Designed miniproteins, single chains, continued (3). Designs and how they scored, part 79

Each design is a single chain, and the fold is of that chain. pLDDT is the mean over its residues in the fold that is shown.

## One batch from the design tools (miniprotein)

Design m10726
Fold by ESMFold2-Fast:
Structure m10726 (fold): chain A 76 residues (1-76)
Amino acid sequence: SEIMEAVERLRDALTENGRPGEAEGVKETLTSLIDAGDLKSALFVAERIREAAEKQGWTKAAEAAERLVELLKKKL
């Protein structure tokens, strides 16, 4: 699934920024919401992560989160 690949890319980008615990928590939360079909909550979480990554200057994480947002919007 392109959405699951985007979640994994976001987790990897957050891990690269020295946040492995937060990265795993983000993956677990997003995977749980997506598996439950709660795409609106998944979108909300992804948009908040994008905003936080942009504020921190975590370019790869922000780009990964933006890609996930685009994929989730396409499914709504």
Scores: mean pLDDT 87

Design m10727
Fold by ESMFold2-Fast:
Structure m10727 (fold): chain A 64 residues (1-64)
Amino acid sequence: APKHYTVVNADDGTVVAEGVFDSQDDALAAAAKAAGIPVSELTIVGVIDLDADRQVLLVSGPGL
């Protein structure tokens, strides 16, 4: 189900991508392309489940 993701550069916390994606992997891949940074250097810090109308805050790594 599509969710809203906020992706940051893990080194400096700069937001590199924000948007609606079907999965965490899709969000990370889009951010990597937009920033020119490998997925391993990116972190998801915000997730909003649009189907459940709730937010889950992630600090680092893949989750949910």
Scores: mean pLDDT 70

Design m10728
Fold by ESMFold2-Fast:
Structure m10728 (fold): chain A 57 residues (1-57)
Amino acid sequence: MDADRAFLMDAGVSQAAIDNLSDQERRDVVRIYQQNGADAARAYVGRVMVARRRAAA
């Protein structure tokens, strides 16, 4: 959703990272943001992206 995308970008999540998230992962990040704040949401996205890079190596 555009609102969720804008919300995540405002939290410091890149467009490319958001595009690589599944619909479920995007919902999970929004939920984490609402409950635990922007730092927790960014940390979760960072962990997902690092895990994907390691799996691709």
Scores: mean pLDDT 72

Design m10729
Fold by ESMFold2-Fast:
Structure m10729 (fold): chain A 90 residues (1-90)
Amino acid sequence: KPLEILKAASPEDQAAALAIVDILKENGGKPIDEDELMEKARERLKAAGIPLSYRQIRRGLQVAEEAGLIKREEKDGKLVVSLTEAGKAF
């Protein structure tokens, strides 16, 4: 399921989606504010020589959500992002 959706995505969307999942795993699967998560993913990818725009990182977030690896929840007007059980096992 997740792997099929990831394989269908562009290389940039895959890189962003995987960076987002990895950051959430490193955070023990605990929720992270969406804006903070996207900035961390952008910084990580830039450090790896893959400079992506904020829009491209957002595309990766959407791909990870469609793949069922992450979930988004609204708290006090902000979105927080966490790993699903599928994301933890991925």
Scores: mean pLDDT 83

Design m10730
Fold by ESMFold2-Fast:
Structure m10730 (fold): chain A 90 residues (1-90)
Amino acid sequence: SEEEKELRRFLSGGGSPSLSIEEIVERIHPLLPDDISKEELIEAVKKLLELVKELGISDVETIIKKLQEEFPEVAKYLNPLLVLLKERLE
């Protein structure tokens, strides 16, 4: 879908500070169940961007593990998306 391509573009762009966390959250939040708040997703996205900056997007397994430790509810839904995005990165 086009939403997956846009999310891939954001992640491939190295989590540039020029993109607001709110814009990333608006892209991801519709893909998650309604019981996950935007505030929790904002904190999870902040952590994801910090991990991407520290480890690089190629180390997705470590990013997934650390995200699961701090945001297990978000990680249940976000981790499959990260795996799919990694597989679709050419």
Scores: mean pLDDT 66

Design m10731
Fold by ESMFold2-Fast:
Structure m10731 (fold): chain A 75 residues (1-75)
Amino acid sequence: DEYYAKLKEMLNSPPEEAQKIEEELLASITSLEEKLALLRAQALAAREQGETSLTEAEIDARVAALRERYAALQA
């Protein structure tokens, strides 16, 4: 939750940084997708190295499940 912690710090920033707070909120969505993309890339690399028997489709399905779990944890 590094980017969430940063967003909380910016919420306590002076009013002159209010616009930056909104930009950070948008960036947090990008960070989530970046984390999911990195997890997918790591799993695909492990597959190519013979460390897992998961297909690319199975890896994609697991990444989608992680996205859903993340949303549920924030509910």
Scores: mean pLDDT 61

Design m10732
Fold by ESMFold2-Fast:
Structure m10732 (fold): chain A 88 residues (1-88)
Amino acid sequence: DEALKAEMAAKLPEAIAIAAEEAERLGEDAAFVAEGIRAFVDLLVAGASAEELEAFLVELARRAGVPEEEIEASRERIEALSRKAAAL
């Protein structure tokens, strides 16, 4: 849905600000979270496949320091999210 992708892109600065504020409140790396969300939305707007989005989320989790065993435990959820996101 091109209109939905455009709406997401238009709301990106607000979404990043909200996510960064919540990350800071929780003691997470607000800059890392903001950059991750920006890159993910850029992929969505570019029409990335579910496989490309899944690969991105897995790599993002690795860079965030999530253990490989936790990434594998979350694989089904990451795949489901990537399929839903690619359908936008």
Scores: mean pLDDT 71

Design m10733
Fold by ESMFold2-Fast:
Structure m10733 (fold): chain A 81 residues (1-81)
Amino acid sequence: MSKEEQFLKLFSQALAALREGRYDEFAAYLRQAVETAEMSPEEIEALVAGLKAYVAQHMPDQAAAVEATLDALRAEVIAAV
């Protein structure tokens, strides 16, 4: 399986967990996707910004919780680089 194909699979699982309000699973799958794609800090910041925009558009009631989860993930992953 290609890195791109594996990323899309993990990202799809992250979005499924997000729709079910499972923020811990969402964070875990998203972290695995980022690690699999070997994303730079700049790419991670772009992904976080895109996900925040997506949630604001499609799941506004969950936006605050997801934003907090994404900010925690961003801090953890960028600090580890």
Scores: mean pLDDT 79

Design m10734
Fold by ESMFold2-Fast:
Structure m10734 (fold): chain A 98 residues (1-98)
Amino acid sequence: MQKKLEELEKAKNNHKYVSDVMQGNTDLINDTFKTVRDMLRQGRSPSDIQSVFDDTIDTLQTNRDAMVSRSVATMQPYVQQMMDTQIKRIEEYLRTLL
């Protein structure tokens, strides 16, 4: 059953990759919120704040596309939905600041 061991190893590596990217995205989102809070305290313009969010959204979209392309076919819809949900939450938060 060498083929089944290779499939399990691939699934494990894919799970680790997804987990690592999701942690990186969580850290990026938290850093973005911290930066935006500091910018609001400094009286930075709404356009400056939007630029920071746009950069974060672009990074998250790039990470989503990379994760989807590297994921097994059965996981691709799940990965895309999770990432799109994170992006939507950031867009909703930006809307609250405007």
Scores: mean pLDDT 74

Design m10735
Fold by ESMFold2-Fast:
Structure m10735 (fold): chain A 67 residues (1-67)
Amino acid sequence: MKGKEYVEKARKALEEGNYQEAIDYANKAFEAGLEVEALRIKAEAYRKMGNDKLADALRQAVEELEK
């Protein structure tokens, strides 16, 4: 399914250090309905880029979706 393919590509990009590509694929996964997993990938990408404020905001969004 397309959403899972976007998540897999986002995770691969994240492992390779291609953080913008990881964010782009995570956004596509989010649009495909994989919201929690997409936000987790985006949070990790922003954390690795040093944007701790945005990473924290994305973690909070994940917590709200899991409540």
Scores: mean pLDDT 83

Design m10736
Fold by ESMFold2-Fast:
Structure m10736 (fold): chain A 109 residues (1-109)
Amino acid sequence: MTPEELARLASEGAGRLVDAAKAILGPDAQVEPIETKVTDTEAEVRFRVSDGNGRAVDITVRVKQENGKVTVEIEVRTSGLTPEQRAALEQAAADVRAEMEKRGNELAK
């Protein structure tokens, strides 16, 4: 994959998790891009989603390529969420990770 393809895949995965966080926090939740790092082997994108009620979700999506293999790492840190809301985000992160890793490995052919 090119650096642009890595960055696009990471951004797409992060966008899906932003949507999942907004489904929990509400449509008026603030979305803040924190960082984007791109190299020939890795792309990392970070977002924060927060509301006016003290709830926040910090999202990090990393897409790495090495020896023709793509791996996806997702970290979600939450504040002010219920256990059920955290479980929903953890499930969304697992689903996004699996889909992005599959798509990345198809693109890395």
Scores: mean pLDDT 85

Design m10737
Fold by ESMFold2-Fast:
Structure m10737 (fold): chain A 78 residues (1-78)
Amino acid sequence: DLVAEAEKFIKKLEEKKREAEAKGDEEVAKTAEEAVERIRKALEDYEKGKLSASEAAAIITAAVLRVIGAEIDAELAA
């Protein structure tokens, strides 16, 4: 179930945003917030028939990878 899996990623990214905000990692927090917005839009477009399941999954994957990249960059910058 694409919707159920995407909702799990949204919850994890919202947790990452809260943790980043607590640490003062503004870039990670912002990237996580943007990723959640992109995933929510992809789900809406999927439910409206504007995106296929594979298209929505690709957007969700890309959004998650951007957050991971921001976390790696933050660790390397420290």
Scores: mean pLDDT 84

Design m10738
Fold by ESMFold2-Fast:
Structure m10738 (fold): chain A 60 residues (1-60)
Amino acid sequence: SLEEVKKKAEELIKNAEKGAEGMRQAGDRNPLLGGTLRGLGDISVGAAKLVAEKMIEKAK
């Protein structure tokens, strides 16, 4: 159902945000990969938002 898809979409975004926070913390602790890990975190959240939007659009 559309409501189930919306819940799954919200969970995907929340999980991506938690993952990005973990990557930010890892980047702060690893100077060699700091910029790369922050960038990957941003990309992951952006990708999750795009997937969530497409899931909701297709469920309509």
Scores: mean pLDDT 81

Design m10739
Fold by ESMFold2-Fast:
Structure m10739 (fold): chain A 81 residues (1-81)
Amino acid sequence: ELEERIERLTAEAEARYKAGDPAGFDALVELGVAYITLAVIKVTDERLKEKGTLTPEDIAESERLLKNAEEQVKRAEELLA
C-alpha cells in the first residue's frame, strides 16, 4: 500500500535528518508532497462515490494523480539510497 510506504519512508527520512544527513530532509519534502497528493485522491474519490457516477475521465485523472504520488515516493527512496 502506497500510504504505508510513505509512513515507513517518512520514519526513515526523519531518522536520517536527525542523524545529520540533509538527504533526510529532501526525502521528507518529496514524501510530504506525495502524502498531500494521496489525500487529494481520497477526497476526490469520496466525492465521486457520493455523486454515484464515475466517468472514464474521472478514473483516468485519479490514476494519473496516483502515478504522480508513486513517482514522488520513488524520488524519496532514491534520495535515501
Scores: mean pLDDT 78

Design m10740
Fold by ESMFold2-Fast:
Structure m10740 (fold): chain A 70 residues (1-70)
Amino acid sequence: EPLELLDRAIEAAKAGNVEEVRRYADQLEALGHTDLANMLRLAQKYLEDGNIDLAVKILEKARELARLEA
């Protein structure tokens, strides 16, 4: 479920775990949630730059979009 994956991605991002965010992006893409996956890939780039706060904000926006699609 996309909301569950996004909740886990937000937790991973708060921990600075770039690899987990990448893994969830790949999983969302495989499930057909391409727009959400692209938002996780953007958050991954901010995590790689050390901007955890902005990465988390992007993922929170992705979660709101997933909520509207459900």
Scores: mean pLDDT 86

Design m10741
Fold by ESMFold2-Fast:
Structure m10741 (fold): chain A 76 residues (1-76)
Amino acid sequence: SHMEEEKKREIEFLKLMLEYAKKNNDEVSYLIYKAKIYRLEGKEDEAREYLNKVIEFAKQRGSEKLIENLKKILEE
């Protein structure tokens, strides 16, 4: 369906962004894109695991606002 094709395109875009995050050693973006990919693939347990990892990373950095923004990004 058109919605399934749109989802596939979004996953492909996120995988490209994941590669860029890896090359730039951007740990936060890596975890975010990984979580979004898992969610789009219907792997909710894996998506939640990566969400928890990004929240813990943000806590270690002492950024409450970053935690709130990351939750919103992963819940869309």
Scores: mean pLDDT 78

Design m10742
Fold by ESMFold2-Fast:
Structure m10742 (fold): chain A 99 residues (1-99)
Amino acid sequence: MPKLEESGPEEIEGGKSLKLSSKVSNTGNQDIEIRWYKRKLGSDEWEFIGSEKIEGGKDAIIEFEVSNLEADKEYQFVAVAEADGKVVAVGPGLIVKAK
């Protein structure tokens, strides 16, 4: 099972770019797709941000840049690993406050 570890800043100024990072340990033989999602805290609506593929047996650091976060909102970001169209791992998630 791939392992995901997410990192990013806890606070950002509204309208500034945010860099999100996921450390991915893909020790299996399957290629995986790492998909990033965001939501506003308290919302059930997840928005897809972007994805990248990692070859089987490889570790990687995957970075995504997110911009135009609304000031005075809190966001949750999650990385999800998929193989063959199935979710195989979910990251712990990050909470970022736009101020």
Scores: mean pLDDT 74

Design m10743
Fold by ESMFold2-Fast:
Structure m10743 (fold): chain A 87 residues (1-87)
Amino acid sequence: MDEARRETWRRLRERVGEELAALIAETRRNQDDPAAVAELGIRRAELVREAAEALAAETTDPAVAEVARRLAEEAEEAVREAREVLE
């Protein structure tokens, strides 16, 4: 479990780590603006969802595929929750 999660996140960081780091930095700069934080949260979750879906489809490791699929589902839920805040 832990090893598959570490490997999955290692591969995700190779794909989108720089973009995620930039979005996290922007979120910290906008901590006092709930709307900006929610919008940045949606962007981060969409980025993770897309990368995780691609990884799940491309990997030959079933354990990595399962973790990536779960991360994509969690990211999709995070997008839904953040969009509800912005309604």
Scores: mean pLDDT 81

Design m10744
Fold by ESMFold2-Fast:
Structure m10744 (fold): chain A 86 residues (1-86)
Amino acid sequence: SLETLENLANNLIKAIDENDAAAVYEHATAFFSLLDELGLNKDENQNSTIKRLGSRILFRVAVAQSTKNGEQVLSAFLKAVGSVKP
């Protein structure tokens, strides 16, 4: 459901803000796997909620990249994205 996606996005953002690379990988994998299962990854322009969640996540990743240990967070996030995009 969209509510589950929002909860996963909030958990992912919290993990990013806390520089928890393991939690980032776990929550990002869950978020993008559910997004793919719901078929919402093909046209984000048709779903304003998904576009908003994606923008929030990317903004927080960009902020984290400028902090100490931000490299680990970015690496975990990219690995999660790669694991769900064949």
Scores: mean pLDDT 74

Design m10745
Fold by ESMFold2-Fast:
Structure m10745 (fold): chain A 90 residues (1-90)
Amino acid sequence: ADAVRAALLGPVEQVRRISDDMVARAEAGQLSPAELDALARQAQQLLDDAEAFVRRLGGMNLATLQLLGDLRAYLNDAVDRARAILAAQA
């Protein structure tokens, strides 16, 4: 249990930071569509790697599923918001 939590702390923090950075950079007019796509892929890869690692440990429980689901929703909302901002700037 503790190993699963420790393994998720870094990915959770990184995905949230990438998500927040995407929106902030879009609002500042400092994000291109190519950069948005690259950041979204990076964050998605971090999530996929974290889920695969937890599954290998046999550590998938309801709390972990909810955490990963909430994090995916947070990333998707940030990507959608950044895309909407970029579209308004075009």
Scores: mean pLDDT 84

Design m10746
Fold by ESMFold2-Fast:
Structure m10746 (fold): chain A 65 residues (1-65)
Amino acid sequence: SLTPLQQKVLLAIAAMGGVATEEEVAKRLGISRSTVQRALDALVAAGLVERLPDGTYRYTGAQPP
């Protein structure tokens, strides 16, 4: 299962239309970019988010475990 932070980051991306930068997620949640980056790295490893060539992150549409 996702940690509470990973779940919040994933839901924030979904709420922003499924694509967001690290900065946009950090601003929306009121947390540091470094904290968001760690959560995004875990979500990418889980296949729930992908990093695009332009540096944005996209929700894959996959259901969390």
Scores: mean pLDDT 84

Design m10747
Fold by ESMFold2-Fast:
Structure m10747 (fold): chain A 70 residues (1-70)
Amino acid sequence: MEEEARKLAAKLIDEGKDVEAQIAYLLTSRGIELSKEEIEEISKKVLEEAPSKEEDRLKFIDELVEEIKK
């Protein structure tokens, strides 16, 4: 799981998608499997709507993941 998370993050960084890479690493390391499209959707919402505080941002990401998994 951790190795897969690192590989996904590395590929996204190579594409210039640093936010998507961070989201992919965070979620894959937690055992949450998402498609590239779902990661891009979460990343877009994080960039547009996420709180500036790290604690609030992590909660926002967790809420988005729960909505997508429904």
Scores: mean pLDDT 71

Design m10748
Fold by ESMFold2-Fast:
Structure m10748 (fold): chain A 60 residues (1-60)
Amino acid sequence: GAAEREARARAAAESLRAALLELGASPDFKQTVADEVARLLREGRDEEADRLGLRALLSA
């Protein structure tokens, strides 16, 4: 349901923020990317969220 989708989006955003922090990404960059990934997941755009997260990790 919507609550499960929101919980998953939050968990994914938190995990991505933690990974980007370990890679030395700037606070603005990791926040922007995490927020966008959460938004895409809330919209059911899982493939786009995965691609964005991967690109962010590779560019950090």
Scores: mean pLDDT 82

Design m10749
Fold by ESMFold2-Fast:
Structure m10749 (fold): chain A 84 residues (1-84)
Amino acid sequence: SETRRRAEEGLRLLRRAQLESGDTSLGDRITRILEEGKLDEEALEEVRRLLTEALRELGVPEEEAERMAEAFVEELREAKRLEE
């Protein structure tokens, strides 16, 4: 529940930013992964990669985009740990 809540909140911010740019495809992929509920290491790695790509599309420098994506994934890991 907490993991899903944080993921949805992060996705809402990402979707808003992508809607401003006119491209939602990466946000849709991230949503699909998170909605599957399988937040294993492979899924978290894919979310990190997709989020980095989406942020770069918004004009965020690659190093900053990677840092932001890592922070988001770390929040998902923390939320999952707290649920257990």
Scores: mean pLDDT 69

Design m10750
Fold by ESMFold2-Fast:
Structure m10750 (fold): chain A 94 residues (1-94)
Amino acid sequence: SMEEIIKEDIEFAEEVAKRLAASDDPELQAVAEQVRKLVEEAKEYLEKGEYEKAKELIDKALMLAANAALRHDDRETFEAIQEHGRKVREKEEA
């Protein structure tokens, strides 16, 4: 379901934010805070049943995280985000 997909994206985005926040790079730490804010907003829309808005916000959070990881040579985080997106897309198409 869309609700379950969004919940999986939220849980993954929270883990990504935790990884970025653990970096000693101030830009990655700043992106972690942006991701957390988008995740909290996505949770609010999810609770309201506004799934399209929740998904838009969580997709934005993961895109910001992926772009930051790529710019700062955090290849492991970037590849984890890409793999998560692939698996979620396969579930949406099933």
Scores: mean pLDDT 85

Design m10751
Fold by ESMFold2-Fast:
Structure m10751 (fold): chain A 68 residues (1-68)
Amino acid sequence: SKEEIKKKFFELYLEAQERARANNGVVSRETMEELKKVGKELVSVFSEEELRELMAEAIRAAREAAQA
């Protein structure tokens, strides 16, 4: 469902950002490839408006996590 894809992207995005901070900016190729795959699913099922809101939420959550 759309909600499942959104949640998967959100969790994967936050995990990638956290791993980048923990590993001096290094993330695995596997994580990057999963993000690309989920990104393709997002653009196939979400409107431009929905994608804009989703990205704003993900970026905001990542910034808050980085400062915590």
Scores: mean pLDDT 76

Design m10752
Fold by ESMFold2-Fast:
Structure m10752 (fold): chain A 73 residues (1-73)
Amino acid sequence: LEERWQELAERAKSLSKEAQEELHKELGKVQAELEKRFAGKTWEEVPEEEAREAAERGLEALEKALEELEKKE
């Protein structure tokens, strides 16, 4: 998981400033979905497996957004 986040971050550095702003917008959407899913719970109260699954889904969404942004450049 951490390796995939590192790859995403490295690829993001290769994007134009405009594409980086769009990627940040998509990151905000992922964060909002996580807050909605875990509303009223602290991260300590979220089961580790569920937190990992949610992080993986968020990462997959960001990877897909990154691929689309790379194609649009």
Scores: mean pLDDT 71

Design m10753
Fold by ESMFold2-Fast:
Structure m10753 (fold): chain A 61 residues (1-61)
Amino acid sequence: MEEARKLIEEEKYQEAIDLINKKLEQGERPTKEMLKLLAEAYKKLGELEKAKAIEESLKSI
């Protein structure tokens, strides 16, 4: 998930979200790092409910 990390560092939060979601839609298994990056990007965009849902998923892994 280096590419998604780089997008977040560049403040391209929506692009990071789109990248991670595309990988998940293609059947890639969600990793803890992918979900943490996805939650972080949603928080930065103010999508707090989506970030919370992902954080709850992380607790069950």
Scores: mean pLDDT 80

Design m10754
Fold by ESMFold2-Fast:
Structure m10754 (fold): chain A 64 residues (1-64)
Amino acid sequence: DAAGVAAAVARGDAARPYTVTVNEAIAKLEKLGHTLDLDELAELSRLAAEGHSAEEITERILEK
């Protein structure tokens, strides 16, 4: 579920290969004044796992 994915990201799962990409996307969004909820964090994690870059993820979230 989305909450489970968000919890894994928050835990700092060292086995997750896309953690750096997710953190970069979060930092970019926060710099632009956008605050993230748990559903958006789950979306970021999924997009990073699918091979999207931090820039692509940031753009997709902002286009909403």
Scores: mean pLDDT 69

Design m10755
Fold by ESMFold2-Fast:
Formats: C-alpha cells, sequence, structure tokens
Structure m10755 (fold): chain A 81 residues (1-81)
C-alpha cells in the first residue's frame, strides 16, 4: 500500500536531518499516485520547510514529522471502513 509505505518512510524521517527529511518527503510526493496521500505529504513538506526556515530545533521538527505520521495513519484507517 502506498499509504503504508509513506507512513513507514515518514517514521524513518524522524531519525534523519531536517534536510534529509525534506528530501525524503519530496521523493514520496513524486512517487505517490494517490491524490489524498500526495496532498497530506505536500502539507507535511510545507510545514517542514517553514519550520526549517524559522530555525526550529531538531526536536520540534521530529514532533512535526510525528504529527504527520499520526494524520496519515488516521486517514488511512478512516478509508478501511
Amino acid sequence: SEWEEAIAALEEAQGLSPEEAIALVEKMIAESTDPQLRQLLTETLRALRRAVAEGASEEEIRRLIANGVRFLRQYAESRRA
């Protein structure tokens, strides 16, 4: 599932540098064919870029990525009904 792969990749991004996390999310957007998944990943990317530009700490960026993982999981589960 594209959603399960994206969730796993985003969880891995929590252990990466901010720049590496951004690059990974950009890659996931490029490889995604699901428009809803692409939208949520794009929103995560925008939030990450903004946080980096504003000088957010690595811990704050990890929390932001963790929030993205939670939103992806919640949305994926809502579709399984």
Scores: mean pLDDT 82

Design m10756
Fold by ESMFold2-Fast:
Structure m10756 (fold): chain A 83 residues (1-83)
Amino acid sequence: SKEEELKKAEEAVKEALRAAQELIQKLIDAGKTKEAEEFAKSLEPIFQQAAQAIKDGDYEKAKELAEEALKKVKEAEKEFEEE
């Protein structure tokens, strides 16, 4: 159903946002405030597009954008090397 697709898209976006916030906090705690700010800014367009996709009823696109954001968070976390 559309309600089930919406819920899955919202959950994917929420998971990506949590992962991003956790990495940003780790960067700040490590004294990498500038890197944290730049990383947060790099994700803003993706999350804005995901929110718009949900508003437009394009739940598949919202989920794909959330997965893209989560992948970027995981890649940045590996570069930080604090797994």
Scores: mean pLDDT 84

Design m10757
Fold by ESMFold2-Fast:
Structure m10757 (fold): chain A 98 residues (1-98)
Amino acid sequence: NIHAAGGNLEGAIKEAEELEKKGDYKEAGSLYAQVGRQLAFEGRYKEAGDYFKRAGDNYLKAGDLEKAKQYYQLAGDYYRQAGDLDKAQEAYAKAEKL
């Protein structure tokens, strides 16, 4: 019941954006990571990379360097899987700076 077919991705994104705007970075990062995982499950690898990168950005703002690094690496992996090597390199570079 809690996970109908695709879940409410649009609602989750909207909630994460509102949390990010309010400065609730840890909660926003967690929700963006959930969106990224769902998109990856659907084979939408470029979009998954975009949301994992946004999760990393939010964890970085929250001071959670370990999670920021993990999500930047994961974003790079999905960008590479999508064939977007420039975005993959950018995401990996962000992880390496932490």
Scores: mean pLDDT 87

Design m10758
Fold by ESMFold2-Fast:
Structure m10758 (fold): chain A 66 residues (1-66)
Amino acid sequence: GPERRFSAREEEVRRRLLRLVSEALENSSGATDSKGLREALGKIAGIDPGDKTLEELLREVVRKLE
């Protein structure tokens, strides 16, 4: 069924996003890396990352994965 396949795919994407966020936060002493992560999240969400915080971008990505 579509829910089973979608659930598996969503879990993979969610796991990857959590890993990326965790690694970015662990390495956030280098503020330069946060810009790359913001741009990547903006591309995934299909929005301009320039006006949004990392948290706002994450929320939009989660919304798209719903």
Scores: mean pLDDT 63

Design m10759
Fold by ESMFold2-Fast:
Structure m10759 (fold): chain A 124 residues (1-124)
Amino acid sequence: MTPEELLKQAREALKQGNYDEAIKLVEEAIKKRGKPTVEDYVLLAEAYLRKGEPEKAIQVLKEAEKDGIPLDADSYTVLGEAYYLLGEYDKAIEAYRKAIELDPTNFKARYLLMEAELKKLEKK
């Protein structure tokens, strides 16, 4: 299978809730390509986020930056969701704003930004 076919299967596994299979398929795609891409890191981070491991999702995206791979709007959206789950609303807001700056049509990031800003306004 090509790396692109493996990523297609990983995306399908994520939709079906098969997060460990999605992680395995992305890792196989990276191995076959010989280098990771931003899409590989986004799919890995999303899988960890859906497993309830937001710290691992953040770590995966930090490794992308360390590997010299610039984060895209989808990367920043996942990063924001991970910070939100950790209660780090200021960091979540910063990440969502960056996602919207990179892609103004990212309606998911716009909605999640509103949710995070509302959470910061809660008094109790």
Scores: mean pLDDT 86

Design m10760
Fold by ESMFold2-Fast:
Structure m10760 (fold): chain A 95 residues (1-95)
Amino acid sequence: SMAEDIKLLEKTRERLKETIKRVEEAAKEAEKRGDLETAKELRNIAEALKELEKELEEIIKTLKEGGYDPKAPSVYSAANILVAAADFEIELAKK
């Protein structure tokens, strides 16, 4: 249903926001260690996640207004893939 689809996208957006915070914290820790390359890579990931969060916000708004956004499935998939990749990169950065 539309309400269930909206709820799923809102949950994905919340996860994206939490992941952005964790990536930014990991970048800050890398910078404190003098690992500037890892900090830069993590900041690039945070920026990509922020763009997906903005796209999800626009899609959610369109759906709530009774519209349809054909990008919704691809943005949803991209968000979940990038969150998984970000989690992996955070763990690698701890080494």
Scores: mean pLDDT 87

